Designed miniproteins, single chains, continued (3). Designs and how they scored, part 53

Each design is a single chain, and the fold is of that chain. pLDDT is the mean over its residues in the fold that is shown.

## One batch from the design tools (miniprotein)

Design m9821
Fold by ESMFold2-Fast:
Structure m9821 (fold): chain A 83 residues (1-83)
Amino acid sequence: MEGEKVAKKALELAEKALRAGEELGDEVGVKDAKDAIKVSEEALKNPENASLATGAAILAIGAATSVALHARKQGLPTPAELG
């Protein structure tokens, strides 16, 4: 199912963002990643709901982008796991 594939990728990205955010001490990025994980898990439980899968993907990309920008602002390299 299309929604299931999107939700799985969103969950993977959100989990990577969470780990990177925790290593950087980025409290905002960690919160955003946890929110993305929660929505991704909800999308996996409701694979027929394309809106949940899309929302999960947007949140996961947002969390990963936020953590990457935080790393750059601190003069650190972007975590490889985020892209």
Scores: mean pLDDT 79

Design m9822
Fold by ESMFold2-Fast:
Structure m9822 (fold): chain A 107 residues (1-107)
Amino acid sequence: SEELKKKILELADEAIKILNEMIERGQVTDEDIERIYKLIKEIGELARKLFDPDSPLYKKIVELIKEIFELLNELRQARLQGADPETIRELAKKVIEKIKELKELIS
């Protein structure tokens, strides 16, 4: 479904926008993490409807979503520990990289 693909790409772009704003600030908030988490969760639900669950492509999508959630947990821990702006930027860049890989697989 082209409409489902379009929706996933729009959600991915919104997540990247939040992450870029985080990079510019050098600071992460609980609201930022929650918003990105909800966007990635919705992407996962839409991908389940779009792809054959037995396909290698779907398995790679699930793997990338898991990696994104793990990186979001690292961002949450970095925030709780008062990590420096450079640490926040590097983690946010890694999340963006994984979301871009996800976009390429879905396109």
Scores: mean pLDDT 90

Design m9823
Fold by ESMFold2-Fast:
Structure m9823 (fold): chain A 103 residues (1-103)
Amino acid sequence: SDLDVLSERFGVSRAAISKALKILGVSASELRDVINTKFSKDPTDPKLTLLLLTINFLSKHFGEAQVLLAKKYLPKEDYQKLIELAEIFGNEEAIELLKKYGF
């Protein structure tokens, strides 16, 4: 299944991915498609922004550039969703960075 592929690719549990998909409001196949497209342009909306930042959490590539992307494209009501996504994948450094920047 797409959940198994994502779990194996990123070394995270199927349960963790399932929780993230519920927060994002997307299917495992939709997440896999976004990953496979190697999206290189600025996101156009908050949902795509959360998807791209979730991929950064999965790949353990979250720094100041990602915080600035979140500040630019996420409304404040989505800040808690971003923290929950970071917590699901155990990105302690990302959580500390987000807190430092007022998330």
Scores: mean pLDDT 81

Design m9824
Fold by ESMFold2-Fast:
Structure m9824 (fold): chain A 70 residues (1-70)
Amino acid sequence: MEEREALEQVVKAFAEAAKAVAEGSDSQSAIQKLADLVQKNASILENASQELQDEAERRAGEEFRRVAEE
C-alpha cells in the first residue's frame, strides 16, 4: 500500500542479493526473495519517483548500519 515501504523492502532485498553475489556466497534464496518482491510490487516500482527511491535507499542503509553495529 505505502509506495515508500514497498520500495524500501525491494531495496533491502536487492542489497542483500547483490552482496551475496559479490562475495561469492550462496545467493539463491536472496535472489529468489528479491525476484518475488519485485514481481509483487511491479506497479509501484514502475511509478516510483526518484525521491521515493532515495528515501527507501536511505532507510535501508540506516537499518543495515544498525545491524552491522550490533
Scores: mean pLDDT 67

Design m9825
Fold by ESMFold2-Fast:
Structure m9825 (fold): chain A 75 residues (1-75)
Amino acid sequence: ASDEQARETGRLAGELARAGKMDDRAAMAAAVSVASGRVTPGQRRIIEEGTGVPVPSDDGEGALRAVREARERHL
């Protein structure tokens, strides 16, 4: 994943967390997934449970898309 994607993920996850729509565990799992460029099964479960949004692919783009979708649904 790019530095730009990592920054966007942090910003969106921060907005969701401040609104009470994402817990710190889901926010951290999303940030780590974007930074590493992959989503592990454990990270996927944490993100999906924390956001209510499915992660569409096993890469950093998938984690970022889930966070973007969560923002659109909850904010």
Scores: mean pLDDT 79

Design m9826
Fold by ESMFold2-Fast:
Structure m9826 (fold): chain A 65 residues (1-65)
Amino acid sequence: GAEAAYRAARELALAAGLSEEEAEKAGMWQGLSVEGRTEEAREIMATLSEEGRRAAEEGAVKGLL
């Protein structure tokens, strides 16, 4: 669910050496995406670095499995 995707994305971002702020955004983007809150998810994604987006996407895949 959304919480699992959020946690997995955030943890992977932190493991990749990203800041707490960037990791929080990575988690929020994936959590909102799973909830179907597409516009809010897109706004957060636009503020993420390329590394943050990669970590978020990889974390979400693992969180949904």
Scores: mean pLDDT 80

Design m9827
Fold by ESMFold2-Fast:
Structure m9827 (fold): chain A 61 residues (1-61)
Amino acid sequence: SVEETIRQALDSIAESFGVELSEEEREKLINEGLELVRRGESLGQAALQISKKIRELKEKR
């Protein structure tokens, strides 16, 4: 499913950046990615947005 693809992408991106996400942060990013796809953005665009948000979280910590 699209949701499973987004969850897998999120987990892979977070792991690659060495970022530990809270359950709340994880679900928020998944929902944001799903909304982008529902609005007609590609899975690639959703993954790029998730990557940007995870990088921003890493820079704040």
Scores: mean pLDDT 81

Design m9828
Fold by ESMFold2-Fast:
Structure m9828 (fold): chain A 67 residues (1-67)
Amino acid sequence: ASEVVRRVAIAELQRHYGLSEAQARELLERARTLSREELVALLQKEYGLSREQAEAVVEMLRNANAA
């Protein structure tokens, strides 16, 4: 994926969901190998997101990795 697209996703995750840059980068890499349900569960347990927030974050991560 483009570094510019990944950097934009990192900035959005920091701004809207309160994640650190390191957490956002880790989630981008985990999104390459985890299923949608595994990623939603991880986001809720590890990062304290609601299911709705977790679903939105999964979409952002998959879009960033596809670019």
Scores: mean pLDDT 80

Design m9829
Fold by ESMFold2-Fast:
Structure m9829 (fold): chain A 79 residues (1-79)
Amino acid sequence: MVPTPQQVQSIMNQTIQDFRNWIDQNPNSSDDQIDQVITQLSQQFLSQVNNPSDNINSSIRGVQSRLRVDRDRYVRQQR
């Protein structure tokens, strides 16, 4: 079943929240561990919104970009 735009947005928000929760639980994580988690969460998002139209492809790229920005922000705060 193809997810609606609202469902894609909900999954994106949940993915970002899952990442933030993981960082809160693992504040002393290495850069490699953080990158691995971003990769896993990005793959989970792709699996949930799989078979994307062109419109969904932009949302997928947005999630990956947002997770990387949030990662950079948290890494800077811990150093």
Scores: mean pLDDT 68

Design m9830
Fold by ESMFold2-Fast:
Structure m9830 (fold): chain A 67 residues (1-67)
Amino acid sequence: SSELEEFLKLIERILSAESEEEFEAELARFREFYATLSQELKDLLNITSIDEEVAWLRRQWRHRQEN
């Protein structure tokens, strides 16, 4: 699915951001894209809370930056 491929690319862009500013910009794009995702894909991905996904992505990104 192109929708799933786009979702995964956005996650990769977020986690590979080189600065806090770039991270926040990519995160904003992810939030916008998530709002357009089909309910079927959200169910397949087990995403019940975008705020929990965002919190997880922020922790992962900061951990990567510290290395």
Scores: mean pLDDT 79

Design m9831
Fold by ESMFold2-Fast:
Structure m9831 (fold): chain A 80 residues (1-80)
Amino acid sequence: ATRILRVEAILTPSGRGILRIYEVDVDTGEESLLDEREVRSAEEFEEALREAGASRLIDSSQVTHLPSGAEKVTYLATAK
């Protein structure tokens, strides 16, 4: 069965990021946190998505600018 993941990345101006991966229950819309980690590069971000089983990104991104100058980027992904 295909699982749905919501991926949230908070990227700071200093190049540090926090990545959170949630599994979305398709029946209820409830989210469960699967993983939270610090990422320091695009490669670490891609590795974290791969480790969580994300096989395809559904949406490119949604970006929210925070008052601190950090950006929150949200993705939806399918997983196996």
Scores: mean pLDDT 72

Design m9832
Fold by ESMFold2-Fast:
Structure m9832 (fold): chain A 82 residues (1-82)
Amino acid sequence: PQVTIIVNNATDDQIDDLQQTLTDGGASDRSDDIRRGIRTNSRNGRTAMFDIDLDTSGIRNVVDTSNRHPSITVRNGQNNLN
């Protein structure tokens, strides 16, 4: 299912954790593009937002990662999952 990942003021370590979670969840072909977009927006003081298709276990893992990092929020439509 599709989720929206919102990243604001993330550190390099937080971005690395998110990228690893996405790679492990089967989104490896998108993980580099997402990381690049997050870094670009973070350096400019902007929020980065990404829509991504993940399986159920991938969504759970991304939500778990977002719970460790206040800079990361996961949404399904208008609903926050973290």
Scores: mean pLDDT 73

Design m9833
Fold by ESMFold2-Fast:
Structure m9833 (fold): chain A 63 residues (1-63)
Amino acid sequence: KEEILKNMIDILEKQLKELEKQIAELKGRVSDGDAEAAKKLAAVERRKQELQERIEKLKEELK
C-alpha cells in the first residue's frame, strides 16, 4: 500500500515539474501578446495548485 502511494507521489512530482515548464513557456507567449496563452496559463497554474494539494494529501495519508 505505502509503496503505491510513494510511487504516485513521485509521478505527481514529475508532472509538477512538467507543469512548471509549461508555465514558463506560456509566460513567454503571454509576453509576446498571445491572449490565448494567458487563458491557458491561468488554467495550468490552477492545475499546478490542485496537483500540489493532492501531493500534500497523499503525503499526509502516507504518514
Scores: mean pLDDT 81

Design m9834
Fold by ESMFold2-Fast:
Structure m9834 (fold): chain A 115 residues (1-115)
Amino acid sequence: AAVEALRRAQEALRKAQEIAKKNPDIPTITGRGRARNPVRPDEYVEVELTLTPDGKIELRVTRAPPPSEFHAGSYLRAAAEALRDAAEQAKKLGVPDEIVNYLREAAEAFEEAAR
C-alpha cells in the first residue's frame, strides 16, 4: 500500500540524516527530479532535494501545475528521481555508502507509493 511505502521512505530518510549528522565533512548534496502529468503531458512537476552537512534533508517542489491539475503521483515520481540523482552525486563525492543506499531506498519507496 502507498502508506506503507511512504513509511519506508520516511524511515530511510531518517537513517540517512542520522548518519550525515555524524559525518560533518559531508558537502551539501543536491538532486533534481521531474515527472510528467499523465493526463496533461505538457505539464510536469520538478522537485529538488538538498542534504546539508548538518544532516537535514529538504524536498522542495520547484515547478508544479495549478493545484486543480496537480497529481500526487507525479510529485512522488519527481521526488524519487531527485533522490536517485542525489544518491549518484553523493557517491561521486565519496559520501559513505550507507547514506547513498538509504537515499536509493527512499527513492524506490517513493516510486512504489506513486503506483
Scores: mean pLDDT 78

Design m9835
Fold by ESMFold2-Fast:
Structure m9835 (fold): chain A 108 residues (1-108)
Amino acid sequence: SILDELQSGYAVFSPSGVLKETKDIPEELIDKLSDFLLKHRDSLKIGEASDIIEEDGNYLAVVRLADGEYVVLSSKNKQVLEKDIKKLVKYAQSYYGNVIKEAVERAL
């Protein structure tokens, strides 16, 4: 799983915004991550990431995956967060490219 390659704490949300799983996120931060997602989710296309925001020494970003799920990332290290954002964006874009290829092959 791409999630096993992440060094940041993360929370995975369904396309409808329901929390599915968390790793290395304190419970008290989960509500804050949910609020962060709600502020950004309608502006994000598949394979896009939000701008990085700093709150209380934590860096936060959200990435939209190809299945419409959202991953909210949290790290105290901005460089770790930036690396993980790039991994998720690349993963989502690779999946989207494969979906387009399969659609073209079905039309031919």
Scores: mean pLDDT 79

Design m9836
Fold by ESMFold2-Fast:
Structure m9836 (fold): chain A 101 residues (1-101)
Amino acid sequence: SAKEIVEGGPEAVKEAMEKLVEQAKDPSAEKRLRAVKEATEIVRELLRNPKEELFEAAKEPVEEIIEIALKDPDEEVRKAGVELEMELGVLELKQAVLKVT
């Protein structure tokens, strides 16, 4: 689950996200959609536990998943990519606010 991945710390987040980058490139649109949605659930869990080291571990692979998803031939995968991009934007804003408080 997304909660177990985040509770596993930065290495667990990075490993899970790197696997989702690979799945986002799968020949199956269903598998690609699942990967983008799972990445979104991890980002949502990071919003509940906004530790900088967890955010840094997730940022690059999440940005890669977004880039892949937004260029996907499947409309549902592109829509999921937009949702992931929005959630990452909220997480980035939350991290910025925490640095000044």
Scores: mean pLDDT 86

Design m9837
Fold by ESMFold2-Fast:
Order: structure tokens, then sequence, then C-alpha cells
Structure m9837 (fold): chain A 88 residues (1-88)
């Protein structure tokens, strides 16, 4: 739990250092990763519903979702680096 808290704090700091445009790109990357993950699990996503969801985020929650997506991507990258260092 202490390690996870530290990783989340570091991920938040990294996400906060990103520009608005960089956070938007992070959201797009997070969406693509989610789509690939769902497809790998045999989940067929309705393209029309995905587009409606994206539009809803853009209108109502884009800033919050951009921050969350950037934070989660930075957390993923930190975990990957820790795994690489542990394997080295």
Amino acid sequence: SALEARLREEAEARAAALSKEERRKALEEAFELARKGAAEQGITLDPEKLEAFKKELEENKLDEVEREAARELELLRLRERLAEEAAA
C-alpha cells in the first residue's frame, strides 16, 4: 500500500507537469489501450456507443478524465520501469 501510494503520487506529479495537449494525447492513448484490452478479452465494443461516450467526455468531464488518464498512463510507465529495474 505504501509503494502504491508513492507510485500514485509520482504519477500525479508527472501528469501535472504535462501540458494540456500532452494530457489530451494521454487520454487518447488510454482509450486505445482500453480498446485493445477489451478486444483481447473477446469484448466487442459498439463503435457508435464508444463515439457517444467520447463526445460525453469532451462536453462534461474532459479535464477530469484527461487528468485521470494521464495519471494512470504515468503509473503504468512507472510500474514498467520498476519491473525492468527488478529484472536487470
Scores: mean pLDDT 69

Design m9838
Fold by ESMFold2-Fast:
Structure m9838 (fold): chain A 78 residues (1-78)
Amino acid sequence: MLEEALQRANAAAVAAARKIAEKYGVAPDASSLDELPPEAREELLRLQELVDQAREAYEAGDVEKVKELAEELEKLAA
C-alpha cells in the first residue's frame, strides 16, 4: 500500500504539472523558472511542495498521509 500510494502521488504530480503547463501555455520542463509567468511559477512551486511532503510521509511510513497528498495532487490534475 505505501509504494502504491507513492506511485499514485507521483502519477498525479506529473498530470498536475502538465495541466499547469497547458493552462499557462508553457513547456512542462522549462529550463528556468524565471522564464515562467509568476502565477505558473507559484503553482509549480506549490506542486513541488506537495511532492516533497508526500516523499517525507513515505519515508516516515505514513500511508494515510501519502494517500491524502496523492488526492490533493489528483485534484490539481483534474
Scores: mean pLDDT 75

Design m9839
Fold by ESMFold2-Fast:
Structure m9839 (fold): chain A 68 residues (1-68)
Amino acid sequence: DSKKLAEELYRRAEEEKNEEARVALLSAADALETYGIEAAKSGLRQAIKEIKDEEAREVLREALELLE
């Protein structure tokens, strides 16, 4: 259910203190609703490659696992 997955990504973004991870989660939720699950997964994979903070990368890996 794409709506429930998007709502979970929005919830995780609201609780996230790292700005880069929060923005990536919000972008993934929007992509999931607008373009579908493969677009959201692609965006998260790209963010993981670009973000240097390991804690932020782990948050995004967990979000990616949610979509798999």
Scores: mean pLDDT 85

Design m9840
Fold by ESMFold2-Fast:
Structure m9840 (fold): chain A 90 residues (1-90)
Amino acid sequence: MSVLERVKELKEKYKAGELSIQEVYDGLKSIADEFLKLSREEFEETIKLIMDLAEEEAKKNLDDPEKIKTAQEIVLLAIDVRDRHEKLYA
């Protein structure tokens, strides 16, 4: 399974109520090093999916500080992985 497919699976399971946002974050963190192996195009698509998920979660759960915190941690993970990827392919 590709890294992009694994990220899509995490998003689908989250939307289906099978995973919590914390479990999605843990899943993304566990595969973060594999994002560095992606082509620029696949990397950008993957990061877009992650950022869109975090934004949707933050907007939906303004009254849930723990979910907002986890959404922020997902954004920080995406920023860190992007910085690391840019340093490898600059």
Scores: mean pLDDT 80

Design m9841
Fold by ESMFold2-Fast:
Structure m9841 (fold): chain A 63 residues (1-63)
Amino acid sequence: MEEVKKKIEELEKQLKQTEADIADYRARMAATTDEVEQAKLFTAIGILEAARDFLKEQIEKLK
């Protein structure tokens, strides 16, 4: 029981951090006029969104 609860808490912490990073990266992408930086941020957001979806799936499986 304790191990499952701890795992869920760790995954939820990672999910919150990932969602915060996505929001920050989206804000940075909207603020920048550098085409290279925009492309990098767009790619990073895509990777973070995939990670967010994976974390949500893992949390659901443990509940």
Scores: mean pLDDT 83

Design m9842
Fold by ESMFold2-Fast:
Structure m9842 (fold): chain A 80 residues (1-80)
Amino acid sequence: MPTFAQRLKAAKSEEEIEELLKEELEELERQIKELEEKAKEAEKKGDLRTAASYYAAIGILKAEKSIYEELYKRVLEELK
């Protein structure tokens, strides 16, 4: 299946880009919440390596989400 970046490149309208960004932001938020729960469980079990791995992944996803939130705002301005 195409990556999210490839799907954005294939989008034919600003409205399609807006829809794709909205869906990706919802998916990123879901993934972040799941990883936060897994990180907390790993910490409770003393598995600091696994917990650190999850927190690193959370940091990357939060940075990606921040970039897509900014793009989403710009697309909404273009649609106005």
Scores: mean pLDDT 80

Design m9843
Fold by ESMFold2-Fast:
Structure m9843 (fold): chain A 72 residues (1-72)
Amino acid sequence: GPGDAGGAAAYRGLRAGDAGAAAEGGKTQWESFVSGTDSGPGARGAAEGYERTGSGAGITQGAAKGGELAGG
């Protein structure tokens, strides 16, 4: 089901700053980005950017932190 058992775990990862949850999201998001933007032979060049997408984990964290301004 949609966000029934793992919802709390995922949300906690974003708020607590668990690298595991955020890092996994960053990887998946990068693969989707490559597949959508350059899934052809040019994807090789996109893979070079993959190393920099490691910060994707921080992007997910930033989104959760932004919500904190509304009042935890």
Scores: mean pLDDT 43

Design m9844
Fold by ESMFold2-Fast:
Structure m9844 (fold): chain A 83 residues (1-83)
Amino acid sequence: SARLEEAKRLLDQAKQYLLQGDYEKAYEYALQSYELAKDVDQRLAGESLALAGQAYKQMGKEKEAEEYAKKSLELYEEAKKKE
């Protein structure tokens, strides 16, 4: 669907920002990807939150990064149950 294609595009942009060291944009684009994916693709939503957590960890936001990592793992486990 167009929503999932946009979510994947936003996640790819977030990955590029993370590689470039633009952690704020990596975080913002990852969250936008998550919002599009969260109700339709738990695996993509989990991957998006994992990237948001990685960006926050690089910014020194350890507690928030841990919360995103935990939620990402929960989404991956939910995706496995449906496949």
Scores: mean pLDDT 87

Design m9845
Fold by ESMFold2-Fast:
Structure m9845 (fold): chain A 68 residues (1-68)
Amino acid sequence: MSLLEAYEAALAEWVRQVEAEAGAAAGEALRAEGEALLAANRDASDAEKRRAFAAFFQGAHDRLDALR
């Protein structure tokens, strides 16, 4: 499985969690942000991809934690 495929799967899971906690509009916004990040980093190095997605998923976690 490619690194991008792994991040796409992780994004889908985060969108499901955000939709459950904050509603469909919040999930749609996260999905759009994540898809844009995937597109922007398609040709990036693995190190750049890991840095970008680590920061993005930490931000998603922090947003959900603030709702709990």
Scores: mean pLDDT 80

Design m9846
Fold by ESMFold2-Fast:
Structure m9846 (fold): chain A 61 residues (1-61)
Amino acid sequence: MSDAQQRDQLMNEGLSQVMEIARQQGYSEEQMQQWVDQLYQASTLPADQARQQIQQLLQQV
């Protein structure tokens, strides 16, 4: 698979997780948008680094 395809999959999974956690925790749309923006920034990295950054972000949410 291409690096871009792997990054797209990681971002989709990250977005789903952030939305689910935000819903369960009662986060505001503004707080959710901040994490979404961080996920998009991470998705510009090579696949290995993107995965690490996304996992770190999910731990902070």
Scores: mean pLDDT 75

Design m9847
Fold by ESMFold2-Fast:
Parts: structure tokens; sequence; C-alpha cells
Structure m9847 (fold): chain A 109 residues (1-109)
């Protein structure tokens, strides 16, 4: 379900925030925490039947993940890191999943 997908992606964003904080990347950690909050709010909007609000919140989460992607790419240019490469791949996959969720939400509106 869309609700289950949003919950899973919110948990992924929260895990990324913890990992970024542990790696000494506080700006990326904060962006990931904000993305997790937006995805939880989007889940609530879907549960309430407010698909328009859910689309707006998912779009905001996508934009935050694109900012995280850019910052991770910049960090990788300075120093290669397996942990950062794995986080970058996870973020890219999350962006793809959120774009699909956004399109499914548009069909329900």
Amino acid sequence: SIVSSLDADAQTAQANAIKAEQLGLPEIAELARQAALLLQQAKTAVEQGDYGKAIELVDQAIKLNEEIRKKLEEELKKKPSKELQEMLEDVKEQIKRLEKIKEELKKLK
C-alpha cells in the first residue's frame, strides 16, 4: 500500500539521518530528519484522504533527497568512502520510489 511504502521510506530517511550524524555530516543528517518528518506527514495525509497534501509533502521530501544526493556527491569527491557510496545509492533509490508514489497519489486525486 502507499501508506506502507511511505512508512518504510520515512524509516529509511530516519536511518540515513542517524548514519550521516555518525559519519560527522550534520547538514545531511538534518536534511534526512526533515525528509523523514515530511514522509510521516504524507502518510497521515494519505490516511485522511488528503491526496493533494500528500503529493505536496512527497514532492518536498524528493527535493530534500535531491539536496542530500548533491551533498553526498560533493563529499565523495573530497574522499572516497564505501559508507557514503552506499548512502548515495540508497538516496537515489528512495528518490525513484518517491517519484512512483507521487504518480500513484495523482491517480487517486
Scores: mean pLDDT 90

Design m9848
Fold by ESMFold2-Fast:
Structure m9848 (fold): chain A 56 residues (1-56)
Amino acid sequence: DAYVVKEGKSIEEVNLMIGNALRAMGDALDIALEEHKKTGKPLSELYDKYYKELLK
């Protein structure tokens, strides 16, 4: 059990952030895999790029 530091974040806000991160990870991986197959660039590089873009 990891507790959230007292930063004024509610459990609802934390859950939303986790949900957004998980969605971004999935979407970034799908995009990265598609581009990896087309360009041959390293998947890890493409994943990092798109994950950051989807996180805003």
Scores: mean pLDDT 74

Design m9849
Fold by ESMFold2-Fast:
Structure m9849 (fold): chain A 120 residues (1-120)
Amino acid sequence: MERARALEGLDALLAASPDLSAEARAAVEAAKAALASGEVAAVVIRLPDGSVLLLATGDSVAERAALLLAEVDALRAAGLQFLDARGRPLSDEELRAMIRAAAEEADTPVVGIGLRVRPV
């Protein structure tokens, strides 16, 4: 039952995002399958525009935020820099605030946040 609610959140995201490319939609569908299987609690999707979509599942705002922050830390360790909509580097404080806001706005046990990245 909890997985069904998580999948409904992802279906709502896809319905609200008609401008997503076919490749991005396929990546989100693959992420839905992985989350539905229960094999993963968080997924990172590389988008063709150079963005990443971070998805996390959890019953609390704190749990969802912690999972998203762990993925951000892993991507930084892999040599990626996060950028704002103007292409400037995001500070650690700005990233944490954005992730917290996304987790708090989620009305389902799934949260998604889109972030621009580039290699350092």
Scores: mean pLDDT 71

Design m9850
Fold by ESMFold2-Fast:
Structure m9850 (fold): chain A 81 residues (1-81)
Amino acid sequence: SLEETARRLYEKLKENIQEGIDEARKLADENPELAPAVMAALYAAGKISDEARQAAEEIGRKASPELVNKGKALAVDLLEE
C-alpha cells in the first residue's frame, strides 16, 4: 500500500538520510504510481533534513497538485506520534 511504502521509506530516511533520498528518487522514477508515498516520506523527513525537503519539492514539481496534496496528507499521518 502507499502508506506501507511511505512508512518503509521514512524509516530508511531516519536511519540514513542520503541513502533514503537516493532510494526514494529511484522508486519515484521507476514506479510513478508510488509518488505520493515517496513524497510523504520525504516531506516527513524534510522536518529534520533540508536535503529531504528539497527532494520532496523536486519530485512534487513533476507531480499533479492532487498527488502532492495526497503526499502531504500522508506525511502528517507518518509524523503522528
Scores: mean pLDDT 80

Design m9851
Fold by ESMFold2-Fast:
Structure m9851 (fold): chain A 99 residues (1-99)
Amino acid sequence: SLLEEAKRLALELVELGHEGRNDPEAHEIAKRLRELLEKLDEEQRREVQAEYTLRLIDLLLEEGKITKEQAEKLKEVVEMWLRGEPEERLEELAEEIEK
């Protein structure tokens, strides 16, 4: 599945970025992911972006850059966005995280 390949590449790209890798292999993965995203519909692209963002949140928590409470709130925002929740509700949750 193109969707499953895109999700896998997105997760690999998050890990490489976290490790500070900026070599030709990382660039080829990013290029392949972009090409796959162009072939996916809007809902599928949203799923790939959610996978990427959720993994990034986990890495930030593991590094101690955010608190467990902030990570839980950020994950809730991502899940609400993935469900197509109203923008006003997402804005309220984002404002709570900034405090």
Scores: mean pLDDT 75

Design m9852
Fold by ESMFold2-Fast:
Structure m9852 (fold): chain A 60 residues (1-60)
Amino acid sequence: SMDELKKKIAELLKSKGYSEKDIEAVLKYLNLEASDEETELARKIILKEKEEIMKILLEQ
């Protein structure tokens, strides 16, 4: 379930044109493995894409 959520979020971000680096930062943030720089980047992306990410979480 967590792995499927991460996969769906990664595919969403790829479809929106995010780089591998940006996607990796978000996935590391969700794994609690992100550096401070990756955390800042991930938060900006998550806030920008909040509506679409929330939709994925609610659809399960």
Scores: mean pLDDT 82

Design m9853
Fold by ESMFold2-Fast:
Structure m9853 (fold): chain A 87 residues (1-87)
Amino acid sequence: SLADELIKAIRDTFKKNKDSAPEDLGEAITKVISELLTKNGYSDVDQFKMRLHVHSTIRQGVRQGLSVEQMEKAVIATVKDQVKLIK
C-alpha cells in the first residue's frame, strides 16, 4: 500500500540521516515523500498538504527536543493520518 511504501521510505531516510542536522533530515524526508506521491500519481495539492503537515511535525518536534526515534514515530503518525485524507 502507499502507507507501507511511505513508512518504509521514511524509516530508511531516518537511518541514512541519523547524524544529519534536523533541517537536512526534514528536506530528505519531504523529498522522498514527494517522489513516492509523484510515482503514485497524486496531485500537487495532495503533495503540498502532506509536505506541509510533515514539515510542521518536524518543526514542532525540534522545538520540543524530541529524540530521533521519537521524531520518526511522530512523522510516521502524521503520514498515516494524511494518507487517509488524500484522494
Scores: mean pLDDT 83

Design m9854
Fold by ESMFold2-Fast:
Structure m9854 (fold): chain A 88 residues (1-88)
Amino acid sequence: NPVEKLAEEQLKKLKEAKPEDKKTIASLEATITNIIELLKNGEISEEEAKELIKIATEILLKYSADSDESIELLNQRVKELQQKKQEK
């Protein structure tokens, strides 16, 4: 599964950058689970799921799971992709 492979690669990247930040790693794992659920429900495409996983990883690399900004940015990106699909 290409999405699962990308998720594993992104999780490894975050773990290598922030090995002691268990909360941030757990946040990415939870976000990946939610993205895969959206994909299974047909709310997003496989390519959109891959992009969301990459965006989530970059946000968590720059910020932390304890940052309101990282949570808000992740939720906003998911909402934008859902809205774009409904409008087209």
Scores: mean pLDDT 73

Design m9855
Fold by ESMFold2-Fast:
Structure m9855 (fold): chain A 80 residues (1-80)
Amino acid sequence: SELEELVKQLLEEYKPIVEEAKSLPPEEQKKVLEEIFREMYLKLGFEEKKVEEAIKASEEGRNDEATKLLEESWQELLEK
């Protein structure tokens, strides 16, 4: 519950940046969104290697693999 509130707050803080990114060309928009995604998950304590692997899998259209990588990292974070 508290963690979910933190995630929601972070999403609201990044919302203006995401809105601004929508005005960029698709290639640049994707890069900005990936940077925001990476920064946000690193702030939550996710392992950078796993985040990078998930982003790459998503870029290649392997969303299921990206989801599993993030789920595994999330589970590890919650265990501690």
Scores: mean pLDDT 76

